# Ledger of designs, part 114: designed miniproteins, single chains, continued (4)

Each design is a single chain, and the fold is of that chain. pLDDT is the mean over its residues in the fold that is shown.

## One batch from the design tools (miniprotein)

Design m15945
Fold by ESMFold2-Fast:
Structure m15945 (fold): chain A 68 residues (1-68)
Amino acid sequence: MDLGLLLLIEQIKKATEEALEKVKDEKKRKELRELTEKTIEELLTQPGALLRLQKAQETLETLKKAIE
């Protein structure tokens, strides 16, 4: 398994946990969980490292905005 891919997945999981701690609305929490699941699935199915990094960054930015 690609170590870089595993680190990306761990970063997304950690960012999601931090966002879920700060977001109290159940609908928003569900949307963030669904976004995380979709992103992890895309990371596991994408053959290119650059595309995986781009998808991870987009999701991380969305999670950061959710807690601002």
Scores: mean pLDDT 77

Design m15946
Fold by ESMFold2-Fast:
Structure m15946 (fold): chain A 98 residues (1-98)
Amino acid sequence: SSALTEEMEAAAEAGDAERLLAIAEELIERAKEAPPGERALLLAAAAGALLAAGAPEERLREVAREAVEAAEKADTPEMRRFAAETLPMLEEGLAALR
């Protein structure tokens, strides 16, 4: 795991929503300069941090959609599977919090 992934997991266990939001914003900024495959992974991690932070559903869906678009642009079998699974997994995560 990357250092940010480990920090995100620790913040989620602590219920530190402010730290989770800060991590999500850092991941989104890094994604802007990343190639499509790396961008997809960074945006998916950001969506996970937003979900754990209790961010607005619309914001989480927006970031998840951008992750899927980036994965589709990478055009590999691994990224195609990632795109197909990412949105359903986030919907399940949102449903579990309701």
Scores: mean pLDDT 77

Design m15947
Fold by ESMFold2-Fast:
Structure m15947 (fold): chain A 75 residues (1-75)
Amino acid sequence: VGELYEKIRESALKAVDALEAGDQETAERYIEELAENILAFHKAEGRDLTPEEARELARSIVQAVLNNRRAKAAA
């Protein structure tokens, strides 16, 4: 389960890095990878997520990380 958590973290950071670089295509690829890792993580935790719910969570996580980086840069 720890390895899945690290994959989630890595995918999210790579997606944010791609967004900050202006590479929307690469960002969407990492968001899909993040969604797959979220789905696998929730399945391992005994939760049943749909692929659509996993994609929505992935976008939410990426947006939260991006907002956090922007807030930290503004401080």
Scores: mean pLDDT 80

Design m15948
Fold by ESMFold2-Fast:
Structure m15948 (fold): chain A 79 residues (1-79)
Amino acid sequence: MSDAEWQAIVDQARALLDWLRAQAAAARTEEERQRVRDGLQTLASDLSTFLANNPDLPADVKAQLQAIRAEAQALLAEV
């Protein structure tokens, strides 16, 4: 996979986390909060699976995806 393809994956994961963070801030009902929690759990799980299946990731890409996963897990604890 090219560096541009790795960066696209990081950018997509970051964009999804940023969107979920905005949804968490906008949530007013328990149903809306549950949808945010489900999205954050899915993102964290998908990133964990991706990291496990791609051990030869460039170190900077791996660090960025690990940071996004950690942020998703931290936000999940607050929603």
Scores: mean pLDDT 88

Design m15949
Fold by ESMFold2-Fast:
Structure m15949 (fold): chain A 101 residues (1-101)
Amino acid sequence: PLELSEEEAQLLEDRLSEPLEALVAALLPEVEAARAAIEAADLSPEEKEALKNAFMRAVWERARAHLEALLAARVPPDLRARLLAALDAAFAAGEARLAAR
């Protein structure tokens, strides 16, 4: 698990809250529009799930690149590396669980 000191947690809150809100505000309408378009498509439920998963992977890759840039500007390199590693591990674990079922 990602372990943060109280000072590290406060630094992340102070320096990332506004940029993260802006990132979510930019991405959320695109995600919702894509999901609506996929659900409206004449595809099987299995094909729709595969397409949604592929889209979410692409969104994560773009979000990760943007987060890496935000972290590089605002947080120390060691904390940035730990956060990115934890996020990558969480995403990989999520995909592995779905693939195993």
Scores: mean pLDDT 75

Design m15950
Fold by ESMFold2-Fast:
Structure m15950 (fold): chain A 71 residues (1-71)
Amino acid sequence: MKLYPDHPAVQRARRIAEETRERLKSLDDFEKEIEIGVAEVYFATLIATEKDPEVRASLRRLLDEFLKEAE
């Protein structure tokens, strides 16, 4: 499996993860849960709308990594 770094969906997912992670540093625990939930829904939408199964698998891996980092 590859991460497909040049794919637009993968690039968008990575940007969302990075921007959300930066915001989490300044938020309260309640606000953090909301932001993580919003990012998770965004990832789910990207996965659901992607036609390439390998790109979908890459997006799921990025989501898993993001959620693990958010712990």
Scores: mean pLDDT 76

Design m15951
Fold by ESMFold2-Fast:
Structure m15951 (fold): chain A 96 residues (1-96)
Amino acid sequence: DQAKAYLQKALQNLQAALEALKRGRVDEALNYIKEALSNLKSALQLITNPEAKAKLTKAITYLKLAEHNLILGKVEEAIENVENAIKYVQEALSLL
């Protein structure tokens, strides 16, 4: 299933982003967040389940907030946003 493959790639990138943030590697984390966003948007176009779509929309919103917080130097808040995005992507996967 191509949608599940995109969600799995998004999760891999989000876990990499989280580890980069914990190491203070903000630019590396931003690149992983952008890759995750691309994969989530691709998955969203393939998914018809409305609950899964809602979970992915929340994940995308948290990642946009993470990008904003990183621009402001708010690394701890960005970590929480990435963790919330991971949770919503995992919930979306469970509905497929």
Scores: mean pLDDT 91

Design m15952
Fold by ESMFold2-Fast:
Structure m15952 (fold): chain A 59 residues (1-59)
Amino acid sequence: MVDKIKQQVQDIADDKSMSDSQKRFWLDTTQGMVRIMRGTGVLSDQQADDIMSMINQKK
């Protein structure tokens, strides 16, 4: 799951058809999803922090 979410973040960052504002929207949306998944126990704190770190690097 973590690797799939990280791949999605990378795909958003690398998408040549998206504007910077569209990429920011999707990265923010993914970050919100990761926070919910952390709160519901689907992701551990360590897994969520790892994905969040990647998202922050791509913004």
Scores: mean pLDDT 81

Design m15953
Fold by ESMFold2-Fast:
Structure m15953 (fold): chain A 83 residues (1-83)
Amino acid sequence: MPNPKILEEVRKLKEQGLSPFEAAKILVDKYLTGTTGPGEALRFYNDLMAALKEVYGDEFTDELQLEIGRYYTKRVLELRDKA
């Protein structure tokens, strides 16, 4: 089940005209910080993907899902190297 807080934030970003990738990038940058542990990061990622699928539907293509996954992975690695 998607996190209700993440789901609501994705809805607001869509209402502002942002694409799935733009919304995902904003939320990844917001929720993944230097204090975020690996388990928290993975739970956030799963909640984010579920929320994007629910809110954007057909606009959340497999290609966008892969690009979002790559951005998430780069952010996690960047934060790990600073910990």
Scores: mean pLDDT 81

Design m15954
Fold by ESMFold2-Fast:
Structure m15954 (fold): chain A 84 residues (1-84)
Amino acid sequence: MLSPEEIEALVARIVAVLRRLFPSLTDDQIDYIRDMVTAWLSHSTPKKARDFVRRVEQGDKAQVEQILGEIHLFVHMKKAEEAK
């Protein structure tokens, strides 16, 4: 449902928050998170994706860490559901 351009725009907004809240993150760490977020957004509805980005933009450091944990869990669950 989200176009590749819409996903890229949402990912850029999340990366901006990460650079602001976690200035100690290396470029490699940000790229890893970017890839994970891109994968998660590719499987999200437009509403869910917008609500997610809003939560990240409005969150403090601890809240953003929790949200990133939710993405990591989702990516692992998605792999399990689609089986091997």
Scores: mean pLDDT 74

Design m15955
Fold by ESMFold2-Fast:
Structure m15955 (fold): chain A 118 residues (1-118)
Amino acid sequence: MQPLSPVEAVELARKLMEEGLTPDEAFARIQELGAGDLHPRTVLALAAGEFDEAIEAARSYEAGNLPEADVHTARALLRAVEEGRVTFGKALVDKLIADTPSPEAKELLRRIKERLDA
């Protein structure tokens, strides 16, 4: 089976989640279909329910622009926090701040951490 592109994998995961699957169930289904691994930058945006940001993260990943992918992921997580759709804690945010090479993503992630402190 030919694997899906990162963008096609995000679009399939969105459809599965709209049909009632959890993010984990949708990710498992994509793996079973031979789509390859969803990039971690894409998975977090998708789990936050921010499908437009997940698509842009996937496009940035396909282009080899990992710092841009991290910015799109951080924007997705910030929107989720601001809208009260939080499914993650400070430990994840601290890890993302440590792991990202993007100064813009680090700043967005610091804003998320401040919101989680409130």
Scores: mean pLDDT 75

Design m15956
Fold by ESMFold2-Fast:
Parts: sequence; C-alpha cells; structure tokens
Structure m15956 (fold): chain A 79 residues (1-79)
Amino acid sequence: ELEYTITRAKVTLDLETVNETWEAIKMELTGTETTSDKEKIEKVAEEARKIGLELEERKAAGERIFEGEVYFVSISRLS
C-alpha cells in the first residue's frame, strides 16, 4: 500500500529565485498528515497545481514576493 505524507506550509517566496532555489524567505509549517486515500491525494495535487499557476501569474504581473499556503506531497512508504 502507498502511504503519502501531505505537508502544509505558509510561505513567503522570492518569485525571482523560487525556480532555482526552493528556499523560502519565511516558512511556517501549518500541518502534516500521512494518508493512503487516493481521492484526498488527488484533491491536494489539484490545489497544489492551482497554487503553481497563481505563482506564475503573480510573477508575470511583476510581483516579487508571494505570500500564501502551499502543499507538499511525498511518498512516505512503499509496500
């Protein structure tokens, strides 16, 4: 069974450097959980995709700093 770790964080990102250095100016962990629920993982992945699009739109609009919540999904166990 695949287990996934979902990490939520509030981040402040420098949009100039975020593609080269995934180093947030500020990062505050707001939650972490482990789940094997595929529907939950798909919903989190869709939300992460929307955030990625928002980052690109804000960068294109000339914004330098992004403040918001992001999600990280990693495989924590393989059966």
Scores: mean pLDDT 70

Design m15957
Fold by ESMFold2-Fast:
Structure m15957 (fold): chain A 75 residues (1-75)
Amino acid sequence: SKAEELIEEIEKLIKEVIKSIEEGNWEETERLMREIDRKMEELGEYELTPEQEERIKKMVEEVQKKIKEALEKKK
């Protein structure tokens, strides 16, 4: 489905944003986050299965955790 294709694209972008966060490349992180946001907005037009919703929630949580860890390392 088109929703599944969007989720796969988002998963790929999430892996790239996590890598940029770990590398401390905040310019690239910001660019990737904007692209993810745009694809998430498009995904909002589709009805998701419970499994798809859980997958999205896990991805968002992972990114938030990585950002928190990177910011705490600066202390």
Scores: mean pLDDT 81

Design m15958
Fold by ESMFold2-Fast:
Structure m15958 (fold): chain A 88 residues (1-88)
Amino acid sequence: MKIIITDESIERAKEEAERVLGPDAAELVRNQLENSKKTGKLELSDEVIEIIRKVADARAAEYEAKGLPVQARLLREITDKVIEEIKK
């Protein structure tokens, strides 16, 4: 599947990673997404994949805390599907 990476999606991913795990995690995510955009191939390390999972889990927990369990489940499902596509 062709995953389209935009500057807006990179900035958003960086901001979420920084909020959940701090600036070092955000910089790793930003660098690998920018490189993937530049090469046209989505290549992420296991470390960045783990960061994405942790960020998605934290965000899903926030949805659950707000009484939005459907949004939480959809976020986890979308995240798993995206990671499976990255690993192919």
Scores: mean pLDDT 77

Design m15959
Fold by ESMFold2-Fast:
Structure m15959 (fold): chain A 71 residues (1-71)
Amino acid sequence: SPRDEEIATLRDVIEQGEEAVRKAEQGQLSKESIERQITILDLVIERARELGDSDLVKRGQQLRDRLRSLL
């Protein structure tokens, strides 16, 4: 379904976010890149919330909070 395809896309973005968080925590991302990743995660969290996927909301929030701690 279109909903399931969109959830799969959001899941892929979250997995890319997990890799970005690892790189950021290793000092491999600029402040500007970290801020861009936070913006992307905010959009993913909002869309996951609209779709009712509480797991993706939680995962996105955890990644966003980890990135914010680096600023």
Scores: mean pLDDT 90

Design m15960
Fold by ESMFold2-Fast:
Structure m15960 (fold): chain A 75 residues (1-75)
Amino acid sequence: SLTADEALQKAADAAFKGNPEETIKWARVAAEAYKAQGKARQGAADLYGISQFAKNLGLPEAAEEIEKIARELLA
């Protein structure tokens, strides 16, 4: 199984390549891994970082979805 850090790096790579679907997919995998590790707060912060990165790369819909994933991780 992928670690949270590996999934987060895959999300960043997908965003850099301009792929919003893969960015969201790997952000969800990272969120699940962070939650399983008891690191929901750290995961939310890291996912917010990926959301900002995606927005700056011109993927605003992916950024918005990842912000929702980050907020759900803290619920």
Scores: mean pLDDT 87

Design m15961
Fold by ESMFold2-Fast:
Formats: C-alpha cells, sequence, structure tokens
Structure m15961 (fold): chain A 77 residues (1-77)
C-alpha cells in the first residue's frame, strides 16, 4: 500500500512529465498544502477551527482545479 508521501511523489513525477516545470511545481505545492490542511482538520477537535481548515482546503482545491484546467487548455492549443 502506497503511503501519502509515495503517492505525492508519483503525482509530482506525472505533473512534471505533462506540464512545464513552473506549472507542475505550483500544482504540487497546492496539493501538498491541501493534504496538510486535511490532516490538520482530521486531528482538530474544535468544530469552528475544523470548519475553517476545511474551508481553506476547499479554496486550495478550487485554485488547483482552475490551474489544472488552464494548463490542459494551453497544452491542447
Amino acid sequence: MLSDEEQLALVREELERRFPPEVAERLYELLKQYVELEKQAREETDPEKKEALRAQGQALQDEAARLYEEALERAAA
């Protein structure tokens, strides 16, 4: 079974093969931040702080999705 770190390394390699280095690095950083926020949210016992962490995670997902879509459109041109 792959660890989260091993899965992140595989995703990084895939992004670096498909996108320019600057796009791959930005997408990878957003993914790492999202994974860390989700981990913190799971460990958080205060419902207000947990909701705030998940809201931050959602914002990172939305940003990553937009960058990914833009990168795919540019690659298909």
Scores: mean pLDDT 78

Design m15962
Fold by ESMFold2-Fast:
Structure m15962 (fold): chain A 84 residues (1-84)
Amino acid sequence: MTEKLIERLKALIDHGVARGMSVEDIAQRVTDYIRSQKKDGASQEEIDAMVKTAEERLTAVGRAAGLSDAEIDRMIALLREEVA
């Protein structure tokens, strides 16, 4: 059920932005969400799809918040490490 997982992840990011959460707090919530789905038996294909969506969305959110490319790359690298 990859589509439902992706929609929830996108909603989590959009809600964080709407609430004025920091990019770091949004990234942590996304990491926690993906990790919880992995524990709940999500397939590697579903995890990979969520990570890809998180990378794309967090890159856009980070740039809009004024983060440098280096800060965004570090944030995404940490997310990948924590969900591996």
Scores: mean pLDDT 85

Design m15963
Fold by ESMFold2-Fast:
Formats: C-alpha cells, structure tokens, sequence
Structure m15963 (fold): chain A 57 residues (1-57)
C-alpha cells in the first residue's frame, strides 16, 4: 500500500495538479498518523483515498 500511495502521488505530481496533490497528501498523512486504525483499516482507507481522487488514468 505504501508503494501504491507513493506511485499515485508521483502520477499527480507529473500532472502538475498541486491542489489535488496537497489534498491527497494531507489525507494520506491523516491515515498514516492515526494510531487508532488497524493495519487492515489503514490499507482500506489508503485504497479509498486513491480511488476517490484517481482521475480516468
């Protein structure tokens, strides 16, 4: 999931969509710093964030 998140952020950076990049980065940071989440819940939330912000790529 860390590899998938990193790859997605690189794709957004290549597109030059700084507003979207910042928003996705902040949401990913919130998931990775949330100590109340299990590993399974964290992986699911990362996937949900990627799917939510993924354009037709």
Amino acid sequence: SNVEASAFLKELAKQGNEELLKKVEQELIAVYTDLSLSEEERQQKVKDIIEKYRPKL
Scores: mean pLDDT 77

Design m15964
Fold by ESMFold2-Fast:
Structure m15964 (fold): chain A 105 residues (1-105)
Amino acid sequence: MLDELLEKNPEYREEIEEKLKNLSEEEKRFLEIVLREVLGVDPSKLSLLEQVKLVLEFGQELLSNESPRNERLRELLARLGEALLNNDEEEAERVAEELRRLAEE
């Protein structure tokens, strides 16, 4: 659906990218960790729009499929977000490693 809107309205892409530039440092770091550790993608090679698209598609997959692996992923993502909001660097690194191990399974 997002791709269809962008194909019809190129200016909408610029508006989304401007909104994405206003993300907090914690939100940007959360996106980077999810892309790198869970999806195995280098965020530096993607536009902000492509980063958000991949994370939204991943989130939709997690919400649509109730499996023990997806439940564990949701719990780890919630812990990662909380650790970043609390500036708990040690916990954030530990959770990122657990996410990476789940992605390699």
Scores: mean pLDDT 72

Design m15965
Fold by ESMFold2-Fast:
Structure m15965 (fold): chain A 80 residues (1-80)
Amino acid sequence: NKEKIKEFYDWLKNVEKMSKEEIEEIEKIINEQINNHLDEDSTQEEKDEAKYILLLSIKEAMTELKVKPKDILKKMKESF
């Protein structure tokens, strides 16, 4: 769902005060993870749903564990 994905990135920008460059780096890592783990024949809707679920998991980890966005980005880079 494009609107919900946009709301997540708006939250990172406005609440967590991440830079545009940091947000673009997170978007790139998430897109690479989805593309690596889903079938090439998967529909765009299936990819967007999987992306949204992954973003929710990241948001929950950040809010409940009080993990800083920069620390999440670092861990995502280390995970390949």
Scores: mean pLDDT 72

Design m15966
Fold by ESMFold2-Fast:
Structure m15966 (fold): chain A 66 residues (1-66)
Amino acid sequence: IENVAKTLADQLKEAGVTKASEDLEKAIKDGTLSLEIINKAVSEAQNQLSDDQLLAIHQRVEQAAS
């Protein structure tokens, strides 16, 4: 979970979704990482990014989960 969340945070930062990336990194450091925090970051990305950008992020996160 933490490795997947870190990969997601890095990808969001690269895509310009900096606040969602920072919120995920803080949750990882504080030990407060939850599915709710991850879902909030994903929702923020969906509001700011195109379908193509979201697909690219999904593929990177899937590689980290494997």
Scores: mean pLDDT 77

Design m15967
Fold by ESMFold2-Fast:
Parts: C-alpha cells; sequence; structure tokens
Structure m15967 (fold): chain A 57 residues (1-57)
C-alpha cells in the first residue's frame, strides 16, 4: 500500500508539472507541444485512476 501511495503522489506531481507545460504551450501557440502535453495528461490521469481504484479495495 505505501508503494502505491508514493507512486500516486509522484504521478500527481508529474501531472501538475505537465499541466503547467500544457498551459505554457497554449500561451505560446505551440500546437505540437500542446498535443504532446495533452497526450501525457491523459496517460497520467488514467494511471492515477487505476492506482486510486486499487487503493479503494
Amino acid sequence: MEELEKKLEELKSILERTRQAYQDAVAQGNTTAVLVAQHEIDRLEEEIKKIEEELKK
């Protein structure tokens, strides 16, 4: 359980940084960076959801 909780905290930290990168890319009009960041956000949100579901058991 501790291992999953630590991983969840790490993923949430990465997600926050990736969301910041997404906002920066949008502000700069960098369409490629926006798409890359969006894909990473979707992946991180899916992984976080899986870990949260495991922790609810």
Scores: mean pLDDT 83

Design m15968
Fold by ESMFold2-Fast:
Parts: sequence; structure tokens; C-alpha cells
Structure m15968 (fold): chain A 62 residues (1-62)
Amino acid sequence: EEAAVAAAIDELAAERGLTPEQRAYISMTATKYGLTPEQIRANPDAVLAAAEKLKAELDARR
């Protein structure tokens, strides 16, 4: 399951031309919300939005 989630995140990062930093926030979001590979593939824009929100929260603390 973990390997399948990582593969789905890598696919999304490659398709959208994401930076390593953006990919890391997506990985953190998937872990935090218990996202499945199916959920990542079905709703990539929602996953990206959640990752951007997480990044903004972390940036606001610094």
C-alpha cells in the first residue's frame, strides 16, 4: 500500500511538473489524511489544493 501511494504521488509529480518541495507536501498530505492511490489518481487537483494549504500553514509558522 505505501509503495502504491508513493507511485501515485510520483506519477502526479511527473505529470504536473512539480518541484521536490511540492512533491514532499503532497506526501505529507497523503500521510496526514490516509489517502489511497485511487483517491490521489481520481482527484489530483484536490490533493494539490490540500498540499498547498499544508505548505501555507507550515510557512506561516516560520
Scores: mean pLDDT 78

Design m15969
Fold by ESMFold2-Fast:
Structure m15969 (fold): chain A 49 residues (1-49)
Amino acid sequence: GVRLVIDGVDQGTFGSIGDGVRYANQLLKEGKAKSYKVTSDSVIEITSK
């Protein structure tokens, strides 16, 4: 699975990179995150506001 990391804290996994990216973009739209990056095919790192 794809790991989700928010501010260096592991928050769980998604079944695909697409699902993880969709979640990260949703947090950006909700104003809960200021940025995200995909560091590998199995890790998405999100920076909160």
Scores: mean pLDDT 80

Design m15970
Fold by ESMFold2-Fast:
Structure m15970 (fold): chain A 96 residues (1-96)
Amino acid sequence: SAEVIKLLEKVLEEVKKIAKEFKPKTAIQGFLLTVSLSEIYFALETLKRNPNASEEQIQRLLDGVVNALNLMAEVAEEEGKYEIAEKLRKLAKEVE
């Protein structure tokens, strides 16, 4: 639990840095970035408030974070931001 929280805190800080580099130009890109950040925040806060979460509950939250990071990577790739996409996919693999 504590190690998972540390991992998600690291992921959130890295995604915040990436968000400063990836300035969405469309409403859809901005929406997807916001939803992805919200998913990571939700997972982190849920784990902090539920120290007795089951392994299945933890895995479901981590799956959500992986999906959010991969969605952000796909948006970055569509905009030709391949280095940002690679960073996001590497973060997804660390959570996986």
Scores: mean pLDDT 82

Design m15971
Fold by ESMFold2-Fast:
Structure m15971 (fold): chain A 81 residues (1-81)
Amino acid sequence: MVSVAEFMEDALAGAERLLAEARANPGMSEEQRARIEELVRRLRELAEKALASTDPAEVRRLLDEVIELMAEMNAIVREAR
């Protein structure tokens, strides 16, 4: 449980940092910013579900989904740089 909580806290902190970078970037499109905001919202939902889950298989699936969302957010921000 603790290690999952630490991972999720780090992922959420990273997502908020990427969202702040996206909002501060004048080269980022409205569509790209909206996508980042959607991904941050989705990540918060997945984090909450993972922290509440007692099923190891569900936790692994949710962790994988969070990793995929973080990769997409990083790609969008990188493309706008």
Scores: mean pLDDT 81

Design m15972
Fold by ESMFold2-Fast:
Structure m15972 (fold): chain A 83 residues (1-83)
Amino acid sequence: DELKEKLKELEKKIKELSKKPKSEENSTEVATLYFQAQALAIKLNIEVPEEVKKLTYEKMSEEERKIFEEFEEAKRKVEEKKK
């Protein structure tokens, strides 16, 4: 499945970027890749690995963390509504 392979590629890129020194550019890039991975995961009805989520959060800027938290909260509300 091409979408599953794409998700795997995004996860790999996030892990690779998480090993680089912290910088504003690396933080923004990791956040962008994570949101792309989440969009694919939602479409595939699967969850992005917790390890990838944690690595992304640790590398984010304060503004990006706020957006991340808002996204996770919105996702949680959608999942709650499905139950």
Scores: mean pLDDT 72

Design m15973
Fold by ESMFold2-Fast:
Structure m15973 (fold): chain A 75 residues (1-75)
Amino acid sequence: SRKEVLEALRYYLERLGEEMPRASGGFLSTAELLELLERDPEEALRRFAEARGMSVEELEEELLELSEKLGLKFP
């Protein structure tokens, strides 16, 4: 679901931000993406998908797989 996708993205970005807090190659930094996710989650999904060179649909599938891999359980 959308909620699961957004929670997986938040978890991923928080973890990535601890490891690589710096901006990468003209894309938004992890911290900037986390801030955007709080203000405009749909735009955050779009921007992150663009940064990875993929569609939002492809990103949603990857985030759901990541959620399963990490054992994240959302109500």
Scores: mean pLDDT 68

Design m15974
Fold by ESMFold2-Fast:
Structure m15974 (fold): chain A 93 residues (1-93)
Amino acid sequence: SKVEELKKRIEELEKEADRLASQFNEAVRQGKADEAVALSQKLAETYREIADLYEELAKLDPENAKSYRRKAATYYAVAGLVEAAGQVEADLL
């Protein structure tokens, strides 16, 4: 079903986001400012893609729509914070 396809894509992107977050933390620890900024931007883009897919999932699964929209809102908010954090870390390095 379309719902199962979206859930699988979200799971794959959440795994990618975890990988990117680990790489971002490592770049910050190593003082690699340019790499940290690039990783924070890619991580933020990945979080926005996850949020967009949760919004799509909310339209297809009305019984769970409220839960999915809360997850989407959280991912949009975290994406903005990650971009800001990446820039701050680069400016401090």
Scores: mean pLDDT 88

Design m15975
Fold by ESMFold2-Fast:
Structure m15975 (fold): chain A 107 residues (1-107)
Amino acid sequence: TPEAQAELKKQIKEEIEKRLKVAEELLKEYEKTGDKTLLENAVRVLEAMAEGALFLASQLDEESRKEVVEYVVEVLEKFLEKLKEIAPEAEELLKRLEEVIERVRKA
């Protein structure tokens, strides 16, 4: 139903925003400490977020699923740009996040 689709979309977006906030806080802590494990954890949080969002979005209609996919791509691309600026030397993590974005686009 339209109401069920709207509620599920809302839940997916809230989870995306929650996970993004965690990843952004980890990146902020990395800027203070230089601890590369924080960057690894930030990318892991975003990978889990993308996987969970795609799984839930598979239950949406085609139009709503496309909206969720586009939103996840937007969120990940913005984070990737921040990561490139803050930690350009973290080439493996940058590639890993780029691979997540490509996987999401194909969903």
Scores: mean pLDDT 88

Design m15976
Fold by ESMFold2-Fast:
Structure m15976 (fold): chain A 99 residues (1-99)
Amino acid sequence: AEEDIKKADEYEKQGNYEEALSYYVRALEKLLNDPNASLEEIKRVAERIRDLMEKLPESVYRPLVDPVVLKAMFEYYATTDPELKEKYRVVLEALGIPV
């Protein structure tokens, strides 16, 4: 996740928002599968994704972001694990999706 975040930051500084978004999405997926990842780290990466969504047309960000949103929504409503539910709640709220 850290290496993906570093690459995303570098692409964002270059103005390559599409590549930056791709690497932030990869970092978020890794953090969601890491039991040691903090909710604050997850939230920070999701907020960076939200910022990039405002800089890119929907035709560019939706193919990258929609799969993560759909998985997060599915897991949020399907899981009875309160810790897992909280992780996906944080992601959805940071991406601007009400739950």
Scores: mean pLDDT 82

Design m15977
Fold by ESMFold2-Fast:
Structure m15977 (fold): chain A 63 residues (1-63)
Amino acid sequence: SVVDQFTARYTAQIRAATSQAQVDAIMAQAGDDLAQYHAQGQITGAQMVDVGRRLAAVAQQVF
């Protein structure tokens, strides 16, 4: 699914990050992309919240 592909892609990018600034930039981009997918009707609001929460948890584990 779009949700699974998006989550896997951004999780990999966050885990590959070498600085907090890079994690912050990746998270900002992921948030923008999620908002666009939701606005286009490609994901639900619940899916947007769930993916955002999962990515935030990964981001908190790296630095």
Scores: mean pLDDT 83

Design m15978
Fold by ESMFold2-Fast:
Structure m15978 (fold): chain A 86 residues (1-86)
Amino acid sequence: SSSQIQQGNQLIQQGNQLFQQGNYDQAIQQYQQAIDLYSGIDDQQTAVAYANLAGVLFNQGNIDQARQYRDQAISLADKSGFDIVL
């Protein structure tokens, strides 16, 4: 719904701010909550949230999990006809 998308967008903004502050664990929590709100409703926004999550995990050195979320982001972006920057 429009309300779920708006809530997800707010969580992405909060996650981005936390990531910039170096609060990686909190940023991950915000991105995961956004994915829950977008999933099955907006593939493009879900792909963006997975890409942001992968970025945090790469910065933490959790390479295997980062690759998994990166691949999910690419798959969803391709499915939705959206180009994603990782």
Scores: mean pLDDT 86

Design m15979
Fold by ESMFold2-Fast:
Order: structure tokens, then sequence, then C-alpha cells
Structure m15979 (fold): chain A 68 residues (1-68)
């Protein structure tokens, strides 16, 4: 999977979760910060496995916010 495919999948899953859980504006702001940080980390990473790990960590944090 390419970096673009991993990023797109992460974004799609994050937006789907936020919509399905009816995220508050505060939760959306937190999610956007997590996604921005993940995107920056992915830009400098050349190892696809590490890019996947970054996406997985971001999605895990998003789930924690939405479950709170």
Amino acid sequence: MTKEEILKRMLREAFTLAHKRKASPEQIDQILEILAEADKRMETEEDPAKVEAIAREALARIREILDA
C-alpha cells in the first residue's frame, strides 16, 4: 500500500467514526490535531510499515476521544 493510500484510508476511517459517533465540535478539533500530527510524521517517513503504524496510532487515539 502506498503512503497516499494509507493516509486516505486513515482520513476516511476517522471521518466515518466522527460522523457515526456524532462527534462534538471539541472532539472534532482534537481529531483534526491528531490527523495533522500524523500527516506531518508520514511526510518524513519512507518505511511503509512505520507509516501504517502512525495511521494505526492516530486512529486508536481518535477512538479513545470518541469513546470518552
Scores: mean pLDDT 83

